# Ledger of designs, part 50: designed miniproteins, single chains, continued (4)

Each design is a single chain, and the fold is of that chain. pLDDT is the mean over its residues in the fold that is shown.

## One batch from the design tools (miniprotein)

Design m13819
Fold by ESMFold2-Fast:
Structure m13819 (fold): chain A 70 residues (1-70)
Amino acid sequence: MIQEIEGEDYSIYFLGPGTRAVLDKITGVGTLHSGGFVSASVKADPNATGRETYDLAYEAVKQGKGTFGG
């Protein structure tokens, strides 16, 4: 089941047991983590949700600017 955690300084969107998107609201940087590795990093609006951060990171991977695992 997909779970979201919304904090004051961060948002986390859990995609599965080893995969999450994290938005740092202070720096405006979103990261996609898979298998303990950072798979993509994107700039995001500090008010973005974890889902929006995931979508931005996924789009960066599709453009060949990151990886989607490992």
Scores: mean pLDDT 61

Design m13820
Fold by ESMFold2-Fast:
Structure m13820 (fold): chain A 76 residues (1-76)
Amino acid sequence: VPKELLEKLEEIKKLAEEVIKLAEEKGDKEAIEKAKEIKKKAEKALTENLSNQEYLDIFGGAKKELEELKKKLLEE
């Protein structure tokens, strides 16, 4: 796996952990579940050889979803 992809996966994992912590503080069970699923996907991508499309799906879809969850949790 290219180093740049590993770094992005680690960023997604850290972002997911931040979202989980914020969601736990707010008691948002749905946000906790979504962030945990994204974290699991990033962890699998770090340990398994995925296709380029699977990496793109994690970077595009999962990262955006985490950023939207974090924004929602921080807004109120």
Scores: mean pLDDT 76

Design m13821
Fold by ESMFold2-Fast:
Structure m13821 (fold): chain A 64 residues (1-64)
Amino acid sequence: GAAETQQVAREVGQKLRAIGDGIDKEIELLRQGASPEEAEKAGAEVTKAALKRAGLSGTSTVVR
């Protein structure tokens, strides 16, 4: 139903925002002279923390 579709859209939106936050962190660290590997790890940690706060940590996406 519409409510279920809206909830899925909300979860996808939260995941995309979390990924965006991680990418922003990675770019910022690269700009500051961090190695690509360290920047990628830090970005992944930011994304993971944001997903965990949203209750989506370690969960497979319901959108295929």
Scores: mean pLDDT 74

Design m13822
Fold by ESMFold2-Fast:
Structure m13822 (fold): chain A 62 residues (1-62)
Amino acid sequence: MAEEIRQAAERLAAQGADPAAVAELRRLADKTEEAIRAGDHTAAREYVAQAYEVALRAQQAL
């Protein structure tokens, strides 16, 4: 999941998406990875959900 969020950020950056949204996706990928590593599946799920919302808004703004 974290790697998929990073890949989405890279694709959106290549398409000229808002740099702030791309930066937020990278931060959420890092937080998701940290939560998974800590065994906090609830936090990981919340970060993934936030990443989908950020990616959707960035994609719609293109």
Scores: mean pLDDT 84

Design m13823
Fold by ESMFold2-Fast:
Structure m13823 (fold): chain A 100 residues (1-100)
Amino acid sequence: GMELARKALDEAIRLLRKAAEVAREKGDFDLAFEIEVAIGLIGIARGIMELTNDARFGLEMALKVLRKLLEVARERGDEETVRLIEEAIAIIERALKELS
């Protein structure tokens, strides 16, 4: 339950940090900022998850944030950043499926 959600959220944040680095290296500071905002929002969801002991809430909120970020990244046309965000989404979706 909770440990699975923590690992999934931590891995998603790791992938987003890599995505922000990719965006910065390519000079897309607007996309990098949007990714950093998403990291912050996922951090808030993780905090609420810990306070409420609600793993599903943390993962579902992270998924909503990631899906909105994916739309932004697709509009910017950065294929590498899109792939990293899609991988983060897949990790969260897998964790949601494994919750018992």
Scores: mean pLDDT 90

Design m13824
Fold by ESMFold2-Fast:
Structure m13824 (fold): chain A 106 residues (1-106)
Amino acid sequence: PGIAYLQAWMERRHAEELRRYLEENPDLPEVEKKYLEEKAELHEETAERLRRLAEEAAERFAKAKSREEMKKIEEETAERIREILKEHKEKLEELERKKKEELEKL
């Protein structure tokens, strides 16, 4: 549960930093602006997914009747965190590829 909350907080922070940069730099080229907006949205989506996972895990942990059940919840949560972060990385790579293609089009 704690690790998922930490990861959610980090993703939210990355989104907030990107949003702040966009606000401070209104004259960015359209391609760059769009890329950073989509990147911020992706970090926000990932943060919410991780936060929901953390909440679910915390509820399951509170209802656990044994240390073995608690360990299983922790292991399952860690695996789901890895899956969410893998999907996030793949989507970031797609956004970067799209930006490069748009820059090549003039």
Scores: mean pLDDT 86

Design m13825
Fold by ESMFold2-Fast:
Structure m13825 (fold): chain A 90 residues (1-90)
Amino acid sequence: MEEEIEKIIEEEIELLKKNVPNFDDEVEKKQRESWKNLIEDLRTKLNMNDEQILEYLKLQLELTKAALAGDEEKVEELLDRIADFTLSLK
């Protein structure tokens, strides 16, 4: 499971490096730290298991891909799906 999560994080960083101007080591470090904090919060505050965390991160990766492609309709769909997923845990 950890290996699958890490693969998603690496895929997102690679996408950002290719598509975001001035993506430097400081931006990468902050992005990685942000994802570590998100994963910690999903585990400790929302009591998500590894399967739920993996699904959440897949949705985040798809959101990044849609945003980079300029697909506004897909971005809105994915934001709704992420919100619904998070709300389902209450």
Scores: mean pLDDT 79

Design m13826
Fold by ESMFold2-Fast:
Structure m13826 (fold): chain A 68 residues (1-68)
Amino acid sequence: AAEKKQALIEEAAANQELAKKYRDQSARLFEKGKEEGKEYHRQAAEYLGQATRADLAAKANENAAKAL
């Protein structure tokens, strides 16, 4: 029980960190796209989508941990 709860907490933290990295990458690509073209803006949007998915996974893990 406690071990499974700790694993879920750690996984939630990892997903939050991953979401932050995806947002940082998206911001860099968006700025690069202002000078270097549309494809970088498309890639920035893709990373933003991945960040949202990671945030949702983190929230699911937090809720699962609270239920234990």
Scores: mean pLDDT 84

Design m13827
Fold by ESMFold2-Fast:
Structure m13827 (fold): chain A 65 residues (1-65)
Amino acid sequence: GPALEALFEAGRAHYEAASEERQAAIDYTAERLRGTGDGLDRALEALKAGASKEEADKILREASA
C-alpha cells in the first residue's frame, strides 16, 4: 500500500549506496513489510477514526494472513 511504498522509496537512495549484505537486509525488510499489503494504511485509518490498538493489530494480522 501507499505507506509501504513511501517507506521503500525513502530507503532507495541508501539502498543504492549500500553494500550487497546491507542491500539483502533491506530487501528482506521491504518484502516483509510489503507482505502487509494495504494493512498498514487500513490500520492507520482505523486508529485515526478512534479504533483501539487491538483493532489495528487485527487489521494487520488479517492483511498478512
Scores: mean pLDDT 63

Design m13828
Fold by ESMFold2-Fast:
Structure m13828 (fold): chain A 77 residues (1-77)
Amino acid sequence: AETDAEKALELGRQAYKEGNYDEAIKAFEKAVELAPDSLVGIEAYRLLAEVYEKLGDTEKAESYRKKAIEAGQKLLE
């Protein structure tokens, strides 16, 4: 069985590979919304940072990297 968050993460990865960054962002944002403080959410934050870095949005990329670290800290606590 696959969760809706896991499905959203996979759809985002597929869109990213195809260069469809708008669809990738939407899918990763959905994965974060469904499971923010989880392994899926951490991975989605990390991939959002990569997409925004590809688009030249360094502020958003840095913001999402920080959110991935914060989510990881919560998961370990």
Scores: mean pLDDT 85

Design m13829
Fold by ESMFold2-Fast:
Structure m13829 (fold): chain A 83 residues (1-83)
Amino acid sequence: MTSEEVINLVKEFIDAIDRGDEETAEKKAQELIKAINESDLSEIDLGVISLAVATARVVARNRGHEKLAEAADKVLDAISEKS
């Protein structure tokens, strides 16, 4: 998967969180975790993705969407393992 494809997947994940779509967000989180694990992403790309996902996690928690926040935490954990 290219860096551009991973960034597009991040956008889809954040959109799902913004909509409160737990099922789509969990599916996109799984796809993102796989993409992060299988892609050779730069430290800069990982940093940008981490910031975007961490922001989405705060939004999810503030709205009371615990499952969405947990999905974001799983993505952040995958990024930490690569960094």
Scores: mean pLDDT 82

Design m13830
Fold by ESMFold2-Fast:
Structure m13830 (fold): chain A 89 residues (1-89)
Amino acid sequence: MMRAAVVVHRRSPASSVTEGIEAGRRAAAELGADEVDIVVRDVPHEASLEEALERAREDAARVRGADVRIAVAMDRDAGEGPVVERFEA
């Protein structure tokens, strides 16, 4: 049984958390995850998309018992949808 940790960082409260969660869940399913743990966090508006993604990556790396980790960052300005990064423990 494979467990995935999905961490979604929103750079703005106006960003769709549902869209970010669904993108992360889809990525976990594509990796064959049987269980998904999802964490959502808001990051400061002054943080860049790159900084938000990096923080999500760091948070995902700290999740216990995860076999794979997925970092998702939601764009603040353009609303271009979620940026998703997949990595293993």
Scores: mean pLDDT 71

Design m13831
Fold by ESMFold2-Fast:
Structure m13831 (fold): chain A 83 residues (1-83)
Amino acid sequence: SPLEEYLKSLPEEKRIEYLERQKAVLDMAIAIYEAARSFVESLDLPEEEKERLLAQIDADIVSLNTEKKRLDEEIARLKKELE
């Protein structure tokens, strides 16, 4: 992808900076999904529909946390390679 090619052309320090900003965006997204989960939990919905919505939100939160962990590992790797 054009973005991946651009990032590979950057100095490692600038790539770390980009990944840290990406991580901050993921933290915001996770917080929004956690707020949405609390909102859905407060709704007077049929149990099956509520559980379905919560399951979807929980799956999205897991996906976002998995991506965040991947970014954390990449940031740690790059930082270890820098002097």
Scores: mean pLDDT 86

Design m13832
Fold by ESMFold2-Fast:
Structure m13832 (fold): chain A 78 residues (1-78)
Amino acid sequence: DIDELIKKYEEELKKDPNNAEAHARLGFAYLLKGDFEKARESFLKALEIDPNNLDAKNGLILLYHFTLDPEYLELAKK
């Protein structure tokens, strides 16, 4: 259940809000649910904490693939 997975990562982030990998995983969970706006927010938070987080950059590239919005591709390059 994707909603239980989202809740698990949200609880993990309440304990450690600066866990970049947990933000990236939450982003992928929202992406699987089809919530592209929350996926975007989660990947951007991961990159704010760790600008080199490869999972978050790959997540933004996947968002571009599903939405064809070039903004996500530009965010992944920077």
Scores: mean pLDDT 83

Design m13833
Fold by ESMFold2-Fast:
Structure m13833 (fold): chain A 84 residues (1-84)
Amino acid sequence: MQAKIDDAIEEARKYLREMKEKDVEKAGPRVLQAASEAASLAIENPQYRDRVTEALEELAKEAGKINPKLARALQALADYVRSL
């Protein structure tokens, strides 16, 4: 389970890095998809919620430098996981 969560977070980070090098609009949905996968796994596995919340907040901060709309979506996802 930890490996699946770590893989999903790393996939989100990978697409966010690609947004800096390529078309931001095309990579945005992939970042959100990977982040949502990590959040879903954390909802089902309470022991990972703090770790996933921190990772999503870091992704939101980095996304804010490039795409404020994506940053808001990532922050909302982090807030939801944290609220559990």
Scores: mean pLDDT 80

Design m13834
Fold by ESMFold2-Fast:
Structure m13834 (fold): chain A 82 residues (1-82)
Amino acid sequence: SDEEKRKEAEELERKADEILAKHGLPVLNSDIKLEPEPFDREKLEEAIRLYEEAARLYEELGDFVSAERARYMAELARKFIE
């Protein structure tokens, strides 16, 4: 259902936001306060995949604003690991 799809997209985005926040990167759709962790490329690559999957689900829902936000965050994470 569309409700289940939105819940999944939001959960994927939340998990990705947590990874970015732990790396000291700002997140756009959250007030997450977490203890900083050492740089972990594998975790950042996981965050990129989570954001890209969330963006896909948001697009299927017609929520292009949330899809664009998720893609922007994936690009931010990608640039940080390069």
Scores: mean pLDDT 83

Design m13835
Fold by ESMFold2-Fast:
Structure m13835 (fold): chain A 92 residues (1-92)
Amino acid sequence: SSEAAGAIIDAMDAARAAGATPSVSLKGDEVILTVRGATPRARKAIEDAAKRAEEAGAKARIEQEGDTLTLTVGGLDATSAIAVVLEAIGRE
């Protein structure tokens, strides 16, 4: 869904604004947003994005390993998933 895709893109922007380093990849049918150097502000942005994605009908989960947060979003159509990855690549 476009709403779930927008939530991931907004989360990436919010994480960067909070001083963290976001990156996006595809793994199977899931979009994975990895945030390195996670701050409390970046964590809140990722949690807010997970809620927005779930409200849009997607499936979201958050994992943390040290200072790295991973948001995994499933249930997007292939076009939306690819669009998120291309947008993320275009943002460095």
Scores: mean pLDDT 80

Design m13836
Fold by ESMFold2-Fast:
Structure m13836 (fold): chain A 57 residues (1-57)
Amino acid sequence: SMADIVRAALEAYEYAKKKGLPDSVQLEASRLAIEAARKGMTPEEAAKLAKEYIDKV
């Protein structure tokens, strides 16, 4: 659902923000979570994927 996509994006965004990463990286994490959720990942899986991406930066 749209609400699930928004939840995943927000969780990824807040994770990147908490780590002190630039706004561009915060937005990219949100985008990655949105795309993963749209492809059929659960919100939890989509957020985890984006967080793992952030941890590699």
Scores: mean pLDDT 82

Design m13837
Fold by ESMFold2-Fast:
Structure m13837 (fold): chain A 52 residues (1-52)
Amino acid sequence: MSEYLEQARKDLEKFRKEMAEKAKQAGNELTAIFYEEGGTLEGYRKAIEKLK
């Protein structure tokens, strides 16, 4: 994989972890799980399943 793509992934991973932590502090469990699972449609489905 190219160096540019690896750097972009690291930056996005750091951003998602920050957003998940902020959501946890705010008590927004759905949003926290969404970001922890990668902020994708699949992550959203997993968040819904965990809250079910």
Scores: mean pLDDT 73

Design m13838
Fold by ESMFold2-Fast:
Structure m13838 (fold): chain A 100 residues (1-100)
Amino acid sequence: SIKDEVIKELEELRKKVEEALKEELGEDNPEALEMIEAIKEYFDETIELLEKLSEEELIEFTKELAILLKDVAEKLEELHPKVAEVFREGAERLEEIVKK
């Protein structure tokens, strides 16, 4: 289902963002670890929300989320280019899923 594809993409995006943050900031950096935990909580809460939505509600939410992820990517591009690229690619994949 579209719902299963969106949830799977968000789970993969979370993992890729965590890895990119560890690579750019260092895996033992306390600030990076704090950001990774915050991102994990955000994605976990978002996935839990999406599991409760109807398919129509999920599609509209995912379209809005993709716009937000692109905005975040643009703002991060100068300081954290690898993290920015992961968010941009994730947004594009989510948009492609909900075009179906």
Scores: mean pLDDT 82

Design m13839
Fold by ESMFold2-Fast:
Structure m13839 (fold): chain A 57 residues (1-57)
Amino acid sequence: ELDKLIEELIERGSSGEELGKEVINFMLEKGSTPEQLTAAALRAIGAWIDAELEKRK
């Protein structure tokens, strides 16, 4: 579910800030721990950076 959300936000051209906010809200609604939230945020940031680097090639 989280990976699908990240992929959809990247596909639609969301900014890193927009992606971060959407992922945080998604995880908070699920009652995630701070550790789970941190892991999800790092995964989202990494995926967004990879997508941006690919676009610049």
Scores: mean pLDDT 78

Design m13840
Fold by ESMFold2-Fast:
Structure m13840 (fold): chain A 56 residues (1-56)
Amino acid sequence: LSREDVEAALEALGEAGRSRPTSSLLKELAEKLGVSPATLRRALRRYLEERERQLA
């Protein structure tokens, strides 16, 4: 997964969180990217941790 793919997935989850279940959307995004939902979830967590460290 590229950093750009992870950023796009995070943005889509944030926008859609108001109108549909995030777990369902995560699964759809993982299929579009050709990865498992577990792989995408792990990449999102790593990205958020790295961002938090840069802000702290």
Scores: mean pLDDT 72

Design m13841
Fold by ESMFold2-Fast:
Structure m13841 (fold): chain A 57 residues (1-57)
Amino acid sequence: MEREEEIERVAREMRRLIAAGDYEGAVRLADEARERGLISTEVQRLAGEAVAALRAA
């Protein structure tokens, strides 16, 4: 299976979680992806967004 396809799936789910206000879920999903070696600037950017939202609250 292609890493790119899996990375896109993760990014889509993270965007959905962030839109729903589930920042903790988005961070957890990004952490799991990174542990599996699915490194992406988009996933890292979304994780940063979620972390910033949690810190700002």
Scores: mean pLDDT 80

Design m13842
Fold by ESMFold2-Fast:
Structure m13842 (fold): chain A 91 residues (1-91)
Amino acid sequence: SSLIERAKELAEEARRLAEEAGSSITARAAELVIEAARLIEEGKFLEAEIQLGIAQISLGVARLIESDNPLVRKAVELLEEAIELLEEALK
């Protein structure tokens, strides 16, 4: 699916930005989104939904504690877009 491929690209870019920022929580959120994409490709939709839910919680925490860092803000934007694409793929 082009949606899954695009979501993986966004999540990989977000992971790179999070690593540059030294944001372990945002990097972990990116890893969860990448894992969710893999789980969708394997037909493990419930497990993918759980990973996306955990990623959304992690992004909420990153917004609260690291929002002053522009790399973290950009990574969060990319991950929110990736999550929307994966939710669309789950329809």
Scores: mean pLDDT 89

Design m13843
Fold by ESMFold2-Fast:
Structure m13843 (fold): chain A 105 residues (1-105)
Amino acid sequence: EPLPRLTPEEVAELRARLAAGAAQARAAGLPPELIDRLTLIQTLLLELLAGRITWEQVIDRLLEAGYLEPEQAAALLAAPSFAERLELIEEAHAPFVEEARAALE
């Protein structure tokens, strides 16, 4: 399927929501490394959907941050669709997302 395209207004709104979520997570006492990891992933996906970076750049940034193993990066680069790429990212990060949700409830 084609990549969803976000307008500058939609990107700004989603960035504000990410910033608010990160502030709430920090106030709730989540580990800084968990907040940093989830914030980077969400920010990179927003930049991708805004057309500002490539998928390859998303993977490179996550590898540089230590948030992906080389094997996971290879699978993501080989994935033929955006939906499959999102599924692989969600699978790799599901435990961290679940931890954040539990702490915010």
Scores: mean pLDDT 75

Design m13844
Fold by ESMFold2-Fast:
Structure m13844 (fold): chain A 56 residues (1-56)
Amino acid sequence: MVPKEVREAAYKDVAAGTPREVIKEKYGLSDEEIDELIEEDIEEGVRELERAVRRV
């Protein structure tokens, strides 16, 4: 489980284009946890459009 605070900080780093390996070292996250953060970024974007476009 990733704490909310760590998840939000890592999410901001992902959005800023920080390399995956740097995020793994900085926060101690696995590749799967980082993928989840990327999916959340996509989901937030999709939520704006889900009224017109079905979410995945």
Scores: mean pLDDT 68

Design m13845
Fold by ESMFold2-Fast:
Structure m13845 (fold): chain A 67 residues (1-67)
Amino acid sequence: MSVEELVKAGKYDEAIKKYEEGARQAEALGNPLAVAQVYDGLAQVYEMKGETEKAEEWRKKAEEARA
């Protein structure tokens, strides 16, 4: 199931695991835009899960990766 489908189904923990795997792959490739996009996705899922502090951390990391 895609990350988008997992989020839609409310399977946030599974979506987070998929995003974490995607982040590791994007980081290994050294693609800042891809890294930022994955970090934005992690922030979104954490917001939906109600973990505001973690969401803010991932948003800041996405901004740094995009810079």
Scores: mean pLDDT 80

Design m13846
Fold by ESMFold2-Fast:
Structure m13846 (fold): chain A 69 residues (1-69)
Amino acid sequence: SIVEKLLEEVKKRLEEISKIKDRNEALSKIHELIAEFNKALDEAGVSAEEKQKAMQEFQKLVEETLKKI
């Protein structure tokens, strides 16, 4: 599905962000990624339920990344 593809792309980008040594830069990139993911889900036209599940999975990945920086 488009949601699964978007989540896989976000996961890879978060892994790259976790390698950034400057915490402020890493946080800025996470903030940008949150906005991009939200917009991508809206543009994909997924149902409210699918968007909620995708945002929950994305939030978990963000929390895991924040523990690394």
Scores: mean pLDDT 84

Design m13847
Fold by ESMFold2-Fast:
Structure m13847 (fold): chain A 87 residues (1-87)
Amino acid sequence: MEEIIKKLEKLAEEKGREIGLLAKESEEEAKKKIEELRKLLEEAEKAVAEGKAPDTEASRLSLEALRKIIEIAEKTAKEIAAEKAAA
């Protein structure tokens, strides 16, 4: 289980960075993708809170991975936007 969690964290970091890097070509594309993921996270968290989805360890790990992806993507996109503005 712990080894799977570690792999999920690495995948989340990689995916977050990939999404954030979309800002190099289009800040609009990156923003759209991040908004889609945030909406998915909000709906998933709401479903768990309302008992419409199972509150299991697997569900919690999946939500945590999605939060990490969004966090890294937003940070990467902001860094790229700042680089473009500073040019």
Scores: mean pLDDT 78

Design m13848
Fold by ESMFold2-Fast:
Structure m13848 (fold): chain A 66 residues (1-66)
Amino acid sequence: SAKKEQERQEVLREVAEKLRTIGDAWDLILEAEKAGVPQEELEKLKEEMSKDPEALAEKYRELKAK
């Protein structure tokens, strides 16, 4: 029983990290839209999010660290 709960907690942690990464990636797109980035570039960012959301999340974190 304890082992099953630990496995469940690990899965939930992985899901939470993935959701946070997706959230940070979307926040980058929202900041780009707010900054007046053209629609064509926003569409490219949305495509990049579906392929590599971690890369967009990292860019957002670097932007926010400023």
Scores: mean pLDDT 79

Design m13849
Fold by ESMFold2-Fast:
Structure m13849 (fold): chain A 89 residues (1-89)
Amino acid sequence: SKEEEARRLAEEALEKYQEGKYEEAVRLTEEALKLDPEGEFAPSVYALRAKALFELGKLEEAEEAAKKALKLDPNNESAKALLEKVKKA
């Protein structure tokens, strides 16, 4: 299903992020969100995208992704923390 493929892409994106492969992580999060933009995992995928974009110095895009994560899940601590980092950068 599209949901299963989106989850697989999100898992691969997290692996790439942990390896410091931030451009690949961003690409994989984009692919996952195209397949399932409002699914159960979408807030976590947007938060991961925001973190990877921040590491690449793409602060405006990182802020947008973090705000999307919070719109879907207002309690997402990762996205809240990233918005504070963007304000200080």
Scores: mean pLDDT 87

Design m13850
Fold by ESMFold2-Fast:
Structure m13850 (fold): chain A 70 residues (1-70)
Amino acid sequence: MEKRRKARELGLQVIGLVLRAIGAYLDGNKEEAERDIKAAEQKVTELSKIDPQLAAEARRIVENTRKAVE
């Protein structure tokens, strides 16, 4: 159960960072958006060690966000 809880927490952290990146980009803060995207990518890497399938979905969200803010 510990792994499932940690995977859920990491997934929520990725979503939170993606939302922060989008908000920062809309505010014109490209550097903040880039930092939040990099943080989300790091959390996806951690998630992939616990839940590779959930990590793959999270990675797609992060990649789409990166493309939108570039």
Scores: mean pLDDT 84

Design m13851
Fold by ESMFold2-Fast:
Structure m13851 (fold): chain A 71 residues (1-71)
Amino acid sequence: MSVDEELARLERLVASSPEGLRHLEQAREAWRRGDVFEFSRHAAEAAGLADDKEAAREEALRLTVSALRES
């Protein structure tokens, strides 16, 4: 899947958390500028704020792998 598609999946998992959604916006901005480190950091922070933390962490890891493959 594309990075954008996997970001959308993680966004659904953190939809109840305004702080989680802010981290995802920061992740999108980092990805646009090619900063994979900041991208993965913000995605992980967002996942930690999800109601289903295990599912969100799995999604954040998948997202990081996709980002590394697209870099």
Scores: mean pLDDT 80

Design m13852
Fold by ESMFold2-Fast:
Structure m13852 (fold): chain A 80 residues (1-80)
Amino acid sequence: SALEAIEKAIEAVREKGKESEILSKDEVGEILEKYLSSLSGDEADIVTEHVMEVFEKHGDEVKAEDVVKALERAKEEIEK
């Protein structure tokens, strides 16, 4: 399901965050590409919008924790 795909993306971001607290846009993009293929276009757009907002606020390098929070927000929006 879309929710399971987002949970897997959250786990992948958290694991990458253990190696480096700061993640690049490319590193996050690779995780999203891997897991977003199971989402509908609308669901993928919701995830992309929330993640892009983190990069708009913090620049090209962001905390793994902020990306996790963005993915959790996208999951909540899709659950509604």
Scores: mean pLDDT 81

Design m13853
Fold by ESMFold2-Fast:
Structure m13853 (fold): chain A 60 residues (1-60)
Amino acid sequence: MLRVVLKVEDVLLGVGLALRAIGDNPSIKPRLEGNELILEGPDTPENRELMEEYKAYAEA
């Protein structure tokens, strides 16, 4: 299982990324805990690429 934790200081950004992750691949399960967005899903190349994209958005 692939698990990624993203630091998000804005709750709206966290919610937006969670909705985007579900829209991009329904196998990805987002969870917002405090200032962290946790993404879990099958460890596939597609999901790894998507999670790297979400990291870039969170870091911008």
Scores: mean pLDDT 79

Design m13854
Fold by ESMFold2-Fast:
Structure m13854 (fold): chain A 69 residues (1-69)
Amino acid sequence: SLEEKLEEIKKNIDNPSIVARIVAEAAAQQPTPEELEALGKAVDEVMRTYPKNIAEKIKKELEEKKKKQ
């Protein structure tokens, strides 16, 4: 579920590659607009802890998945 993936993101905040994978998987599950907003907020939170280039890669994955919906 999306809730499980949001918790997994928080658990793996130290590992940007794992976070990017989880974000892509969650977005691919055709979430509702509200669920996408929650996922976006979680990604924005982790972006504050990562180097800008890594955070931008994660954000791009989420935005590309939103375009498919």
Scores: mean pLDDT 69

Design m13855
Fold by ESMFold2-Fast:
Structure m13855 (fold): chain A 65 residues (1-65)
Amino acid sequence: MAQELLDEGNKLYNEGKYEEAAKLYEKAAEIEPSAEIYRNLGLVYAVLGDYDKAEEYYKKAAELS
């Protein structure tokens, strides 16, 4: 379920495993896109230094309110 993937992604993010967290957030977004998931994708890509992807995901989060 999307919530389970989001929770596991948050755990990986807190452990500093940003690339693995991004993959789980992307899977969660494919199942059930939400502003929370897109914000988490924006944050993880910003930490990874991919500012173009971070901006794109933050914009998607804003679209969903």
Scores: mean pLDDT 85

